# Designed miniproteins, single chains, continued (2): the designs that were tried, part 56

Each design is a single chain, and the fold is of that chain. pLDDT is the mean over its residues in the fold that is shown.

## One batch from the design tools (miniprotein)

Design m6043
Fold by ESMFold2-Fast:
Structure m6043 (fold): chain A 58 residues (1-58)
Amino acid sequence: SMRERIVEELVERYGLSREEAEEIVEVAEALRRALGLPEEMLRPLAEMFAEAEVLARK
C-alpha cells in the first residue's frame, strides 16, 4: 500500500524506527483527513512531520 511504502521511505531516509515512522504516518493521515486534503498529500505531510521530528532531536 502507499502508506506502507511511505513508512519504509521514512525509515530509510530519516533513520527513524519502524514504530516512529508508523506513528508519523498516522498523525499525517489524521491531519490530511481533518483538512480534507487528497491522498497524494499524505507523503509530503508525513515527510514534513519526519523532518520536524529529526530537527527536534538536534
Scores: mean pLDDT 85

Design m6044
Fold by ESMFold2-Fast:
Structure m6044 (fold): chain A 61 residues (1-61)
Amino acid sequence: MEEALELLRRGAELYARGRYEEAVPLFEEALRLLEEELGPDAPITQAARLLLEGARAALGE
């Protein structure tokens, strides 16, 4: 859990600075850990997924 929250926080900082290509791998790892520990329907897991989708969309993915 602590690892996932740290990754999410760092990814969010990069996202806020427009560094989407650097944020994507952090959000991917955070999402994976959150899904494994809390499940896909947890609010924080959903937030991580939305951030990942937003970052990927910004990169044209």
Scores: mean pLDDT 83

Design m6045
Fold by ESMFold2-Fast:
Structure m6045 (fold): chain A 86 residues (1-86)
Amino acid sequence: EPLVRPDELLLALLREVGFTEEVVSLGTLVAGIGYYLLKKKLVDPEDPTKVDVSDSPLGELFGVDEFDTRDAKGILERLLKHATLV
């Protein structure tokens, strides 16, 4: 599985949910973001496919106000703009 090094902005979000490693697998990166969404209660309780990030640091990082949890490719592409393959 490919390893990635998150940038300082993405690493700051991961530290919020207890992920302190400077190099992580793609699976760990995705899991860390999932925990961040749960901790900050960003998922719409009536429609769990919708995430509102307009008032969150994650929204600033991704450059969007909302996204769809089913768009795994789009989520990964946004994360990889803030991580370097090792």
Scores: mean pLDDT 78

Design m6046
Fold by ESMFold2-Fast:
Structure m6046 (fold): chain A 56 residues (1-56)
Amino acid sequence: GLEEELEELRELLERLENGADAAEIAKELGLPDASPEQLRAYLEGLIEGLEKTLEK
């Protein structure tokens, strides 16, 4: 469900901040040349969107 998707996105963001392989995350998200900062912004945007959807 959307709650599980939100949790997974938050986990990806946390792993990125903890030094996980940004290049692998970028590839999985379809952003192969994105910087870690761009990946953070993208994930934060998705998280905010899902949070708004769940607030209803």
Scores: mean pLDDT 77

Design m6047
Fold by ESMFold2-Fast:
Structure m6047 (fold): chain A 67 residues (1-67)
Amino acid sequence: SMEDEFLRAKKEIGIALAIAKASEAGEILSVEVEELDDTRLLVTVTTTAGTHVFEVDLESGTVTEVE
């Protein structure tokens, strides 16, 4: 459905933004995505400079690095 397509697009955009932010620190080695609930993803990006963890809020569209 169109709603499923929009949800999928929001997830893909949030993950891509987290990867883009992490890529500023170093070369991307791995990406892990965990669904916390229907509105939140945890994206763990490992780079040559270290591991970066991001929370993606699908309702607000915000991507925030968790320290």
Scores: mean pLDDT 83

Design m6048
Fold by ESMFold2-Fast:
Structure m6048 (fold): chain A 60 residues (1-60)
Amino acid sequence: MFIIKVRTPSAELAERLAKKLKEEFPDIKVSADGDTITIESDGDVTKVIGLALRVIGESL
């Protein structure tokens, strides 16, 4: 089991990331608390991180 905490610049970004992660990987557990996202899964964490970076990049 992997637990990853990702801190974002804002709560809005954290909510957007959590939503995208749930859409792409519905089998993972994702929770957002303010600007921090907690991800729990035994799955491919590399792909999860890649999607998170992509969503942040969409703001550029």
Scores: mean pLDDT 71

Design m6049
Fold by ESMFold2-Fast:
Structure m6049 (fold): chain A 71 residues (1-71)
Amino acid sequence: MEEELEAEIKLSLALMAVEIIKKKLEQGLPLTEEDIRLLEKALRYAEEAAPYFPEAREVAEEARRLIEEAR
């Protein structure tokens, strides 16, 4: 199923993006505008993956939280 494969790829990309940003914050590095755009893309990918993978909802929520904290 092509849609499920696309959702899996999107979820993987969203997870990687969130982890990169969390590592930067743990190191005390400020988030750049590029990092915020990456989080916004991760949020969209996670939301698109949520109908196929329920765990994607948690990834979306984490991305939303990080965006709010950065602004």
Scores: mean pLDDT 83

Design m6050
Fold by ESMFold2-Fast:
Structure m6050 (fold): chain A 55 residues (1-55)
Amino acid sequence: MNEEIARLFQRAVDGDEEAARRLAELLKEMGHPMTPEQVRRLAENARAARADAAA
């Protein structure tokens, strides 16, 4: 997997809006379009799952 994409996604999960935008732009440049909203929703789901596992 692309390490830069993974790092940006982790930052987006931590609430970094700039990372979510950068990730969406990078994916668009690579011909794999994803909206910043989709990235944010994915990150939010990952954060919710982490919180659930910690309880």
Scores: mean pLDDT 74

Design m6051
Fold by ESMFold2-Fast:
Parts: C-alpha cells; sequence; structure tokens
Structure m6051 (fold): chain A 74 residues (1-74)
C-alpha cells in the first residue's frame, strides 16, 4: 500500500514537472524546459522502481524522454 501510494505521488509530481516543461518550452524558456523534463524523468524512474508494472509511469517516462531528446537536439 505505501509503495503504491508513493509511486502514485511520484507520478503526479512527474506530471506537474512535465506540464511545467511544456509551458516553459512554449514560452521559449528552453533551459528551464530541459530542467523540468529531467526532473519529470527522475520522478517517473523512481516510481517505476517502486512499482515496475505501472504502465502510466512507463508511458509518461517514454514521453518525457522523447520530449527531452527532441529539445536537446534543437
Amino acid sequence: KEKQFEADVLIALGEIYLAIGNLDYKRGNKESAIESYEKAIELYREAIKLDPSNQTARENLKYAEEKLKKLKEE
């Protein structure tokens, strides 16, 4: 129960940072967007360690990684 709850909290925080990263990118704040995506990735990775079968965390991690890769290649 605690591990699942902790994973859910980390996923929610990751989603917040992902949203911040998207907003910063749209506003031209590339450096801040990179930092926010990196934070989201860290949070999703931690969530997956607590609940490896969590599909939401795994999908969100892949999405954040793709966003970060594209942004760094720009």
Scores: mean pLDDT 85

Design m6052
Fold by ESMFold2-Fast:
Structure m6052 (fold): chain A 59 residues (1-59)
Amino acid sequence: GAAEEEAERIRELAEEAGRPSLGLVAAGMIRKVAEELGDEVGAEAGRRGLQSLQENLGL
């Protein structure tokens, strides 16, 4: 679903930024949110997490 796609995007971005462990943790959190609150909520959390990660990395 959409949350799984966002989880993989953040994992790949974190891996490319040299932070693979951070990417795995973030992807796991997005998947858990989707499992408990639904795919749409998980996808939204993933998009917000990606934006926050980009801002924190100065990208």
Scores: mean pLDDT 80

Design m6053
Fold by ESMFold2-Fast:
Structure m6053 (fold): chain A 65 residues (1-65)
Amino acid sequence: GPSLERGLALAEEAIRLAEEGRLEEAQKLGTMSVIALEESGDSELAARVGEEVGRAMREAKERGG
């Protein structure tokens, strides 16, 4: 449904922003993604996506952006 599609699109954008070193924007979109996925009823996917965005942000910080 719309929340699932929106959540996945936000997750892809959050990871891209993290890879570009745009960590504040990545955090915001990552949070919005998890909320949208939780609203879709897929809590397992929401948790997995949250971990993936968090990992991308940590890796970006370690690499210096």
Scores: mean pLDDT 84

Design m6054
Fold by ESMFold2-Fast:
Structure m6054 (fold): chain A 80 residues (1-80)
Amino acid sequence: SLAEAIREQGRRNAEAIREALLAAGAEEEVAEEVAERALEAGEELAEAVERGDEEAKKRALERLEEVEREARRLLEELRA
């Protein structure tokens, strides 16, 4: 199902964020917190899709974009 595919992609994205932050020298707690926020946003997206809730879907996508932006900022700060 589409919701299952979204959950699988969300888990892969969260793991990729975690691995990238750890590889850049982030503390494990920080990497886990950012990855967990990504995973939560992905779960909200999957639930919104299951309900057919277009407004909830937009909000979940916005949260995913915010988490990705935060991860990129952290990666840049760690490399400085």
Scores: mean pLDDT 87

Design m6055
Fold by ESMFold2-Fast:
Structure m6055 (fold): chain A 57 residues (1-57)
Amino acid sequence: LEEALRILEGALELVEAGVPERAALQLAKSELPPEIAAQIHDLASLRALRDRLRAEL
């Protein structure tokens, strides 16, 4: 969970730094387990997943 949260936060930091959303999403998906990566469809779902993982910690 902590590692997944770190990956999601890193991807959002890349978007804030000006990296294209699609590229940041693909980087996050490549580093996450397939079952977690499958929950990410866009930036909104990435943020929702980050918020859920934060609430579980």
Scores: mean pLDDT 80

Design m6056
Fold by ESMFold2-Fast:
Structure m6056 (fold): chain A 85 residues (1-85)
Amino acid sequence: SDEELIRGIARLHVIKALKKGYSDEHILELAVRAIKIGEIAVKNYPDKAKEIHKRAEEEYSKLTPEEKERVDRIVDEAFEIYKKS
């Protein structure tokens, strides 16, 4: 679904920002922006969005349980913020 592809784009951005050592607050801001950009990207470049989703799954699988929990929490919070905006 489009929502799953957008979630993949957001998750990949969160993982990259986490690896750069950004704060949860900064990562959350970037995640909300990634969702907005992802909605446009899925409509215009669906095949690229599918590739990003696959890459997000691959990168997520390499994370520790603690990093996975942090990524999941931030992505879910970003979607809740996005739905209210």
Scores: mean pLDDT 87

Design m6057
Fold by ESMFold2-Fast:
Structure m6057 (fold): chain A 67 residues (1-67)
Amino acid sequence: DEIKELLKKALEAVKNKDFEKFLEILKKIFEKTKDEEIKKLLKEAVLYINKGDIEKAIELLKKAIEK
């Protein structure tokens, strides 16, 4: 599943605080996925990253991977 592999790479980028790489991967996911719930979870993850709540962003990315 290409989307799950991209989500795992996005999760590792966030854990490494490589937000430039995270946003690049996120753009690829948005171009490839039709799942509105995945898109919603990713938008929420970006919001929490912008607030400095990295742990919450990680939880949201893990939830997206479980779909």
Scores: mean pLDDT 84

Design m6058
Fold by ESMFold2-Fast:
Structure m6058 (fold): chain A 63 residues (1-63)
Amino acid sequence: SIGEAAEYAARLLLQGVPPGLVLRRLKRLFGEEVAEKALEVALQALSQGLTPEQAGELAEKVL
């Protein structure tokens, strides 16, 4: 789901994985359209101080 993808993206970003590598990994696991949106939501959530779990919740609410 988009929520699972966004939570996973947020976890990788918090571990210091660069956004470009996170996007490539998400495309492999979830497909291209889901990957781009999930990364966008994860970056937005983390910029607001939200957790990976909350990034997942935000992604499900938007889509």
Scores: mean pLDDT 86

Design m6059
Fold by ESMFold2-Fast:
Structure m6059 (fold): chain A 85 residues (1-85)
Amino acid sequence: SLEELAEIIIELLKKAVKAGVLKLSEEQLEKIEELIRKLVEENPDWSYEEFAEKVFEEVKKEFPDLSEEQLKILRDILNLAITLS
């Protein structure tokens, strides 16, 4: 389900931050988690690919100062989450 995909994305993001791979503050991570949960509520009929793309777009829009390297890590996490769902 989309709810399962969202939970996997959140778990992988938290793990990447803890490992020092993804350089997000606690506040940024919390804001991204809120954004992901909101997208699930507003778009329950989206495909996994449509949902992941929208998460990527909204994170990039909310945090325009994220480096190309950080955005690549985010995209890799989103792709991994889809394969694990």
Scores: mean pLDDT 84

Design m6060
Fold by ESMFold2-Fast:
Structure m6060 (fold): chain A 81 residues (1-81)
Amino acid sequence: MEDVERAKELVEEAGRHKDEPRWAAVGAAAALLIVAFTEDNPDIPEPEKIIELTVEVIRALDAGDLERALELLDEIREIAE
């Protein structure tokens, strides 16, 4: 949960700097935190779904769709809780 919340914070931070090279770096950091969260929690009920959603977060960030990325992170959090 904490890692997903941190990933959301990083995505929101990226939204403030979307015209800076840091946008891609923050997006990558958020994706890595989500992957780390999934790997450290083998008892998560739907790990495959979380991995799939993580890939979609990366795609949304690459497309510049911050709103979609945040929606996907919220869905991951609901599954993890």
Scores: mean pLDDT 63

Design m6061
Fold by ESMFold2-Fast:
Formats: C-alpha cells, structure tokens, sequence
Structure m6061 (fold): chain A 75 residues (1-75)
C-alpha cells in the first residue's frame, strides 16, 4: 500500500479542492463537498482517490480541527 497526504480546501460553492500528495507528487482534484463534517470529507477523499484509480484503506485526520488527512491507498 501507498501513503497519501490529502489537504481539503472547501471552495464555498458546494465543492472542495483536494491536494493529494503521493511520493512527493501533488495532484489537485475537485469533488462535491456540501458539508464540512468528517463523514462528508471522508466521502470526498474516497471519491477523489477513486477518480485517480486508487482504493482507500484508511483515512486518519492529522488533527481534529485540521484540513489535512493521512490516507492509506492501494492501486
């Protein structure tokens, strides 16, 4: 499995920009995000990574008030 870092940036229009960093390479993906709760954010992360051909195994917030998540993925 690979480790990804995901930063979630809400755009205020019902979408969020996710900055996904894997092995030092950052990819930007825009996904729907209508709520800032953890369940909605985790769904957005899973949708973004699925669009890149990656399956999410684990999502861990780096802090409870933060926008940064540690994500374990497989191809």
Amino acid sequence: SLKATVEVIPLGDGTAELNITIEGKTTKVTVPLTSGDLVSIKRAIEEALKSLGLEVKRITPRNMGGSVFDVEVVK
Scores: mean pLDDT 82

Design m6062
Fold by ESMFold2-Fast:
Structure m6062 (fold): chain A 62 residues (1-62)
Amino acid sequence: LVGEYVQAVKDVYTSHPRFLSLKKGEKVKVLKEVDEDLVEVESLTTGRRGIVGKSVLEKVEE
C-alpha cells in the first residue's frame, strides 16, 4: 500500500479535519499506514492530504 497509487471505490464524505473526503474514482497516493484499517493519502486531483479507510480504496486499473 505505502507508495501505491489507488482510487476511491465510492464517494466518501467526512466533516472531520483529519479525514479526507473523496469522490468515486478519485486517485490518491498512499503516504503511510495509520493502523490496520486506516491510511494517510494525498489526492492527486486536489493535492489535499488526510486519513481514509482502506476499505474504500482499490488499486488503479492500468
Scores: mean pLDDT 78

Design m6063
Fold by ESMFold2-Fast:
Structure m6063 (fold): chain A 65 residues (1-65)
Amino acid sequence: GPAEREKAIELLMKKGGLSRRQAEGAVDALASDDPAVRGAAVRELKEAGLSDEEIEEVLRLVRKS
């Protein structure tokens, strides 16, 4: 729901150093029904310095958003 989406955005801003606009775009990409779009977003988060555990938490929140 909206609360889980906001938590994912805040986590991406805090841990990835993303702007709010970048974090919103990343959440939308991770919520995509296209596995190629989701895969590209995961790779970009790894390049931004997120750990595998932090990425799993973001994905968990996005699945509930």
Scores: mean pLDDT 85

Design m6064
Fold by ESMFold2-Fast:
Structure m6064 (fold): chain A 57 residues (1-57)
Amino acid sequence: MEELERAREEAIRLAKLAVEQGFDPDEVLNAIREWLRKRGFSDEEVERIVEEVRKAL
C-alpha cells in the first residue's frame, strides 16, 4: 500500500477504536490531525484523511 493509503486506513482504524473506548469524536479527529502532521503529510492530505475519518465515524 502507498504511504498515504496506509495512513488513511490506520487513521480510520485508530479513530474507531478510540471512539469505541469512549473518547469524544471531535477530540479524536484533532488527535488524528496532529498525528498526520507529525508524519509529514501536507495540510491538504491531512484534511482529506480527516474528512474520510469523520465520514467513517
Scores: mean pLDDT 81

Design m6065
Fold by ESMFold2-Fast:
Structure m6065 (fold): chain A 74 residues (1-74)
Amino acid sequence: DLESLKKRIEELKKEIEELKKKIEELKKKLKEAEKKGDKEEVEKIEKEIKELEFEIEELEGIIGIIEGLLKILG
């Protein structure tokens, strides 16, 4: 059971890494849209980045809770 929680932390860390990669690609697209003056595309990309950043914060919060539990229980 404790091993399952440790595996879940590693899975969540991998998910965060993939989300960070997606944000990096979106930031590149954002710069291109800004250079073109495409306000609609800029707004869409900014919204997507914020949604992914929120997802990362949620996952990091879950990791913190699980790590706290492991420290108390282990």
Scores: mean pLDDT 86

Design m6066
Fold by ESMFold2-Fast:
Structure m6066 (fold): chain A 93 residues (1-93)
Amino acid sequence: SMKEKKVLELLEEIKEELEEMEKKYPEYKDILQMLKIMVDQALAAKTKEELIELLNQLKHFYELLLKHETDPEIKKRLEKLIKKIEEILDILS
């Protein structure tokens, strides 16, 4: 469906942003790799309920990182990631 295609596109955009962040911020490599694994789990989700649970977990981790971040560029990137997750959750509602 068009909704399923949009969800996949947004998940791919989140993954691409995390890969770009990993290249720019090597000090965050371990946490960003963990978050990429979670996005891969979301991409592999077999049920809507599993996908929603994984997205809520991802959103929570991004919000936690944002709360403790001081770099304005990293904050902006985390805010964009949160917004993309919120867009997916809205589609799934």
Scores: mean pLDDT 87

Design m6067
Fold by ESMFold2-Fast:
Structure m6067 (fold): chain A 65 residues (1-65)
Amino acid sequence: SMEIERFAERAGISVEEARKYFEGAVTLLKEGFSEEQVIQFLMREGGLDEEVAREVVEIAKESLK
């Protein structure tokens, strides 16, 4: 999606890598993890800064509507 492409450009990563972060965030949210838990996971395991991790979670939440 256009949102994933824009995120990848801003984060300096590939569209494929960005897609994996979004798919992971969607999976964790569906499994019942809180938004803050998913943000912390993306920062710790994905190496994303807090602002970028929060953006990933917001886009993932929108995809679940």
Scores: mean pLDDT 79

Design m6068
Fold by ESMFold2-Fast:
Structure m6068 (fold): chain A 113 residues (1-113)
Amino acid sequence: MEFEVPAEHREPADPAEAERIREAVAAVAGATAAVLAGEELGRRVGELVREALTAGVAPEEIGRRVRELALEAGVPEEVAEWLGEQAASLAGIARALLVARRELREAFLRGVA
């Protein structure tokens, strides 16, 4: 007669979910750069963000690296700054999601033990 913890509070996804979060964020960052500065820069930005997220690089440093990459590619300074700021924000969101997914998984596993 008592309600159990809602099953809607789902376990965080399979081991591949962390990689999907990183890939999705890298894809958004890359697509944004591609629209503003061309497909080749978009590809490099996406690769950089994915690798840096996998390595646990801080969001601010990911943004700095994206800005530097854009400047090296000849992107106007104001656009390069904006791309770096957006990449840092997206990386921060990815980190928050990865932490939340880990915490939810740990809570779920404790709840079934």
Scores: mean pLDDT 77

Design m6069
Fold by ESMFold2-Fast:
Parts: sequence; C-alpha cells; structure tokens
Structure m6069 (fold): chain A 65 residues (1-65)
Amino acid sequence: AAGQAAADARSTANAPLIPLLRDAVEKVKNSQNEEEREKILEETAKRAGVPLEVVRQAVDGILEL
C-alpha cells in the first residue's frame, strides 16, 4: 500500500504537516531574500512529501493572516 511506504520513512512520513509548516513560516520570516525563502519551502516540501506549490500556498496564507 502507498501509505505503508510513507510510514516506513519515519521522520519524513510520520512528521505531521502542521508542525513542518510552522517551522517553515518561522524560517521564511527570518529569511532576508527570495532565494533563501525558496530553499526553505523546497526543503519543507521534501520533508512533508507534498508538492512545493502546496507548501508555498500554505505558508503564504499563514503569513498573510
């Protein structure tokens, strides 16, 4: 099952998305340039196992609130 393979990845598969997004928001707020911001978003997307666009939209939404 696809879900089984994700569970076996430990920190990446078992890490809840919300804490990863919170960490990304903090790092993005502390970034000084767009290139650093993009790197943070890409690493968060890899850790969460989701598309970069999903992480980018979620982080941008949180920052706009």
Scores: mean pLDDT 69

Design m6070
Fold by ESMFold2-Fast:
Structure m6070 (fold): chain A 67 residues (1-67)
Amino acid sequence: SVAKGREFADLVRRLIDEQGLSGDEASARAAKELGLELSPEQLELTREIGEKLREIGDEFQAELDAR
């Protein structure tokens, strides 16, 4: 469900912040910790979203550092 996906995404973010993991690595670990088995399509979408969020975060941080 969408709500479960958001909980997964929140855990991914926490793992990134606390452990310094990459988005994809944190996603794999979060799925394992939560006992979630995502379909191949859901994994692909989650990866695309995670990669996009990482790029946005990196771009935003780079802009802040450049100012």
Scores: mean pLDDT 70

Design m6071
Fold by ESMFold2-Fast:
Structure m6071 (fold): chain A 91 residues (1-91)
Amino acid sequence: RPPSAEELELLEKLKKEIAENPSALLYKELGQLYFDIGNYEEAIEYYEKSIALSTDPKLKASNLRNLAEAYRKLGNYEKAEEYEKKAKELE
């Protein structure tokens, strides 16, 4: 679906914040927003960037579960199961 005006404003805000000071949490928020608008490939990209910057296993596990859900939306059930297993191993 097309993103709402509110979602487009939030996308721009998050992208600006990330350009100034990248963080695992901001990448996760950007990924979640892309997921909500149905851009699952972009959601995966930003969840992976969040994982790469994360030192918190709880945040990493949350992003791994989000990756699993995004891969399910793309029909890649094998990767979805793999990421769910990885998330459970961290929790």
Scores: mean pLDDT 84

Design m6072
Fold by ESMFold2-Fast:
Structure m6072 (fold): chain A 92 residues (1-92)
Amino acid sequence: GMIAKEGAEYAAEGLERAGGRATARAEGPRVTITAEGLSVGGMMGALAGAVAAEVLGAEARVETRGDTVTVTIEGPSEEIAGEGAKAVGEGA
């Protein structure tokens, strides 16, 4: 629902503040975040946020290609997925 979507929007904004261009989308308890043009620090922060999402009880998958990072967060609920996505944005 709304919470996963709100987390997705927050994650995109956080990654854009890290100097990247980011998009995020929510589909039930899954949030997919794609960012490009991130600094090395921004990318490392996004990875740390993905680890934090797993500590919160979500599954996190990270794929990197050059300066592009794709993070997929799957929670047992839309609330946990949204909080996990927020952690990615806060980390960057």
Scores: mean pLDDT 79

Design m6073
Fold by ESMFold2-Fast:
Structure m6073 (fold): chain A 58 residues (1-58)
Amino acid sequence: MAPQTFVDRFSALSEEDQNAALEAVGRAAGVSEEEIEAAKKLSPEERANKLYEWATSI
C-alpha cells in the first residue's frame, strides 16, 4: 500500500516520533484509540503502512 520511499523514511524516525505520527494522523482520520495503540505494537514497516492508509483517508 505505502510507497517504499515512505516506508523507508518512516522507519528511519525514532520510535517516539513514529508513535507521535500514528497518534496525530490516527486521531485526525477518526481511528479508535484501541487501533492506534495496536498499531504501535507493529513492526516499523507495518506502522508505516497503517499511517499511510490513515493519511490517505483524511
Scores: mean pLDDT 81

Design m6074
Fold by ESMFold2-Fast:
Structure m6074 (fold): chain A 83 residues (1-83)
Amino acid sequence: SEELEREIRAGVAAMAAATAAISNKVSQEKRDIIIDYAEKAGRELTPEQLAEFVREAIKIASDKNLTPEEIKKRLEEVYERLK
C-alpha cells in the first residue's frame, strides 16, 4: 500500500512538473531533468513542499546559462533544503 502510494505521488509529481515546464517553455533536455527530480521528490515531499520544489525547479531550468549538470546540482540542493 505505501509503495503504491509513493508511486502514485511520484507519477502525479512528474506530470505536474512536465506541465509546468512545458507551460514555461523549458527545453526538452532540461524538462527531462526536472521531471526525473520531481518524480523522486514526490515520493518524499508533501504536496506543499513539492509545489515549492516545482516552482524553484522551473526558475532554475529557465536560466539559459546553466548546464544540465548545474541544473541537477541545484535541484538536489532544493530537494535537500525542502525535505
Scores: mean pLDDT 81

Design m6075
Fold by ESMFold2-Fast:
Structure m6075 (fold): chain A 59 residues (1-59)
Amino acid sequence: ERKEGDHPLSIIYKMIKEGTPIDELLEKVIEFYKSRGIELSEEEKELLRKELEKILKEK
């Protein structure tokens, strides 16, 4: 697969549903954005981590 036509959000949700650990989710999001030419700032990475933690905690 060439990862075209997929949104990072959709992939993240799939991984969350599969029970993927937060560290893996974070890395996947960062790498996905980088593949699209978007470099996430350190602040954005921290915010993403907190959001993922909240989503996982709601389980």
Scores: mean pLDDT 70

Design m6076
Fold by ESMFold2-Fast:
Structure m6076 (fold): chain A 92 residues (1-92)
Amino acid sequence: SLEELIKLAEKLAKEYKDSNPNAAAQALYLVGKGYYELGDLEKALEYYKEALSLAPDGALKAELYENIGRIYEELGKEEEAEKYRKIAEEIR
């Protein structure tokens, strides 16, 4: 189930945060995506921002900025949404 995948990804992120930050960033991205699909926008934002702090430059970082922008748009924060989306486009 989606909830089981979220729990696994949370465990992996915690275990690998210090030893393999790239793997932890990918796991946190999956956690954020999972919470977004469950409708928990606040948790999705928190996990995406944590993933962003660990992610290397490139495709994952661009996707994190895009997903954060999308959540801000859904929250009615259009100026914040546009800023995050523009950063995503520049990184790609």
Scores: mean pLDDT 86

Design m6077
Fold by ESMFold2-Fast:
Formats: sequence, C-alpha cells, structure tokens
Structure m6077 (fold): chain A 62 residues (1-62)
Amino acid sequence: SKGEEIGKEGYEEGRELGRRLTPEEARKALAEKYLDELSALTEEEAQIATDGIIRGLDDGLA
C-alpha cells in the first residue's frame, strides 16, 4: 500500500537521522519531509506510514 511504501522509506530515513542527529533535530527533519505526504493519505495508510517512520527513528536513536 502507499502507507507501507512511505513507511519503509521513512523507516530508513528515520534510522539514518536518529543515528546522526539529536532526537529533537531528527523529529523536526522527519516532520518537514513527511508531513505533506502523510496529510494526503487515508487515516489507515497514514498510521502505517507513521509507525514505520517512528520505528526507524527509535532504532536509529538506540
């Protein structure tokens, strides 16, 4: 699905940013990149995509 595709991309982006940036900087960069894309999705697809992005960020920060 569209949400799964964005979630996979966002996972890798979140993981990369989480490794390199502070949590605040990484969250800001992800929000800037994905806010418009997520707003164009259905609630279900946006949730799938957001879960992927957040999981990537968490894995990068760990």
Scores: mean pLDDT 83

Design m6078
Fold by ESMFold2-Fast:
Structure m6078 (fold): chain A 86 residues (1-86)
Amino acid sequence: MDEEELRRLVEAVIELLEEVARESGREDGELAELAERLRRAETPEEKLRLAREAVLLVLRDESASLEQKLRAVALAIELTGLEFEA
């Protein structure tokens, strides 16, 4: 796994979570809490797990725009690629 690529994806996921939370007025909700947990994650394994949980949260969130959901799909594909074994 490329640690720099993982860092870039984690930052993009945090930005997406904070954007959806801010625009929906849910700054004290599950999306904001997950963004904070992702900021505190220390291991690549924790970062990858939390980032995947985050993109799934955005995809199921009714307040997220189509553009935000498409960004979540793109991030989910890239995160899955980082776990590709061969």
Scores: mean pLDDT 78

Design m6079
Fold by ESMFold2-Fast:
Structure m6079 (fold): chain A 76 residues (1-76)
Amino acid sequence: QAERNGEIAKEQVLRMVERGESQLAADQLEQAAEYLRKQGLDEAAELFRRAAELLRNGGSPEEAAELVKEGVKLYS
């Protein structure tokens, strides 16, 4: 289940980037990171924050998506 949930999240991030929605994806990942941190899921929150930073700065979408996958697997 965790692996599948992570793969779905990765695919969603990549699809948003393909649509030109990288800034929106970064905004959503920052909001999710804040929520996860408040739940005590600090490792997942940091991965989401780093993914958002990559998308904001024009870094690798694939790298950002992998970070999101890893984060989702931590709390699934």
Scores: mean pLDDT 86

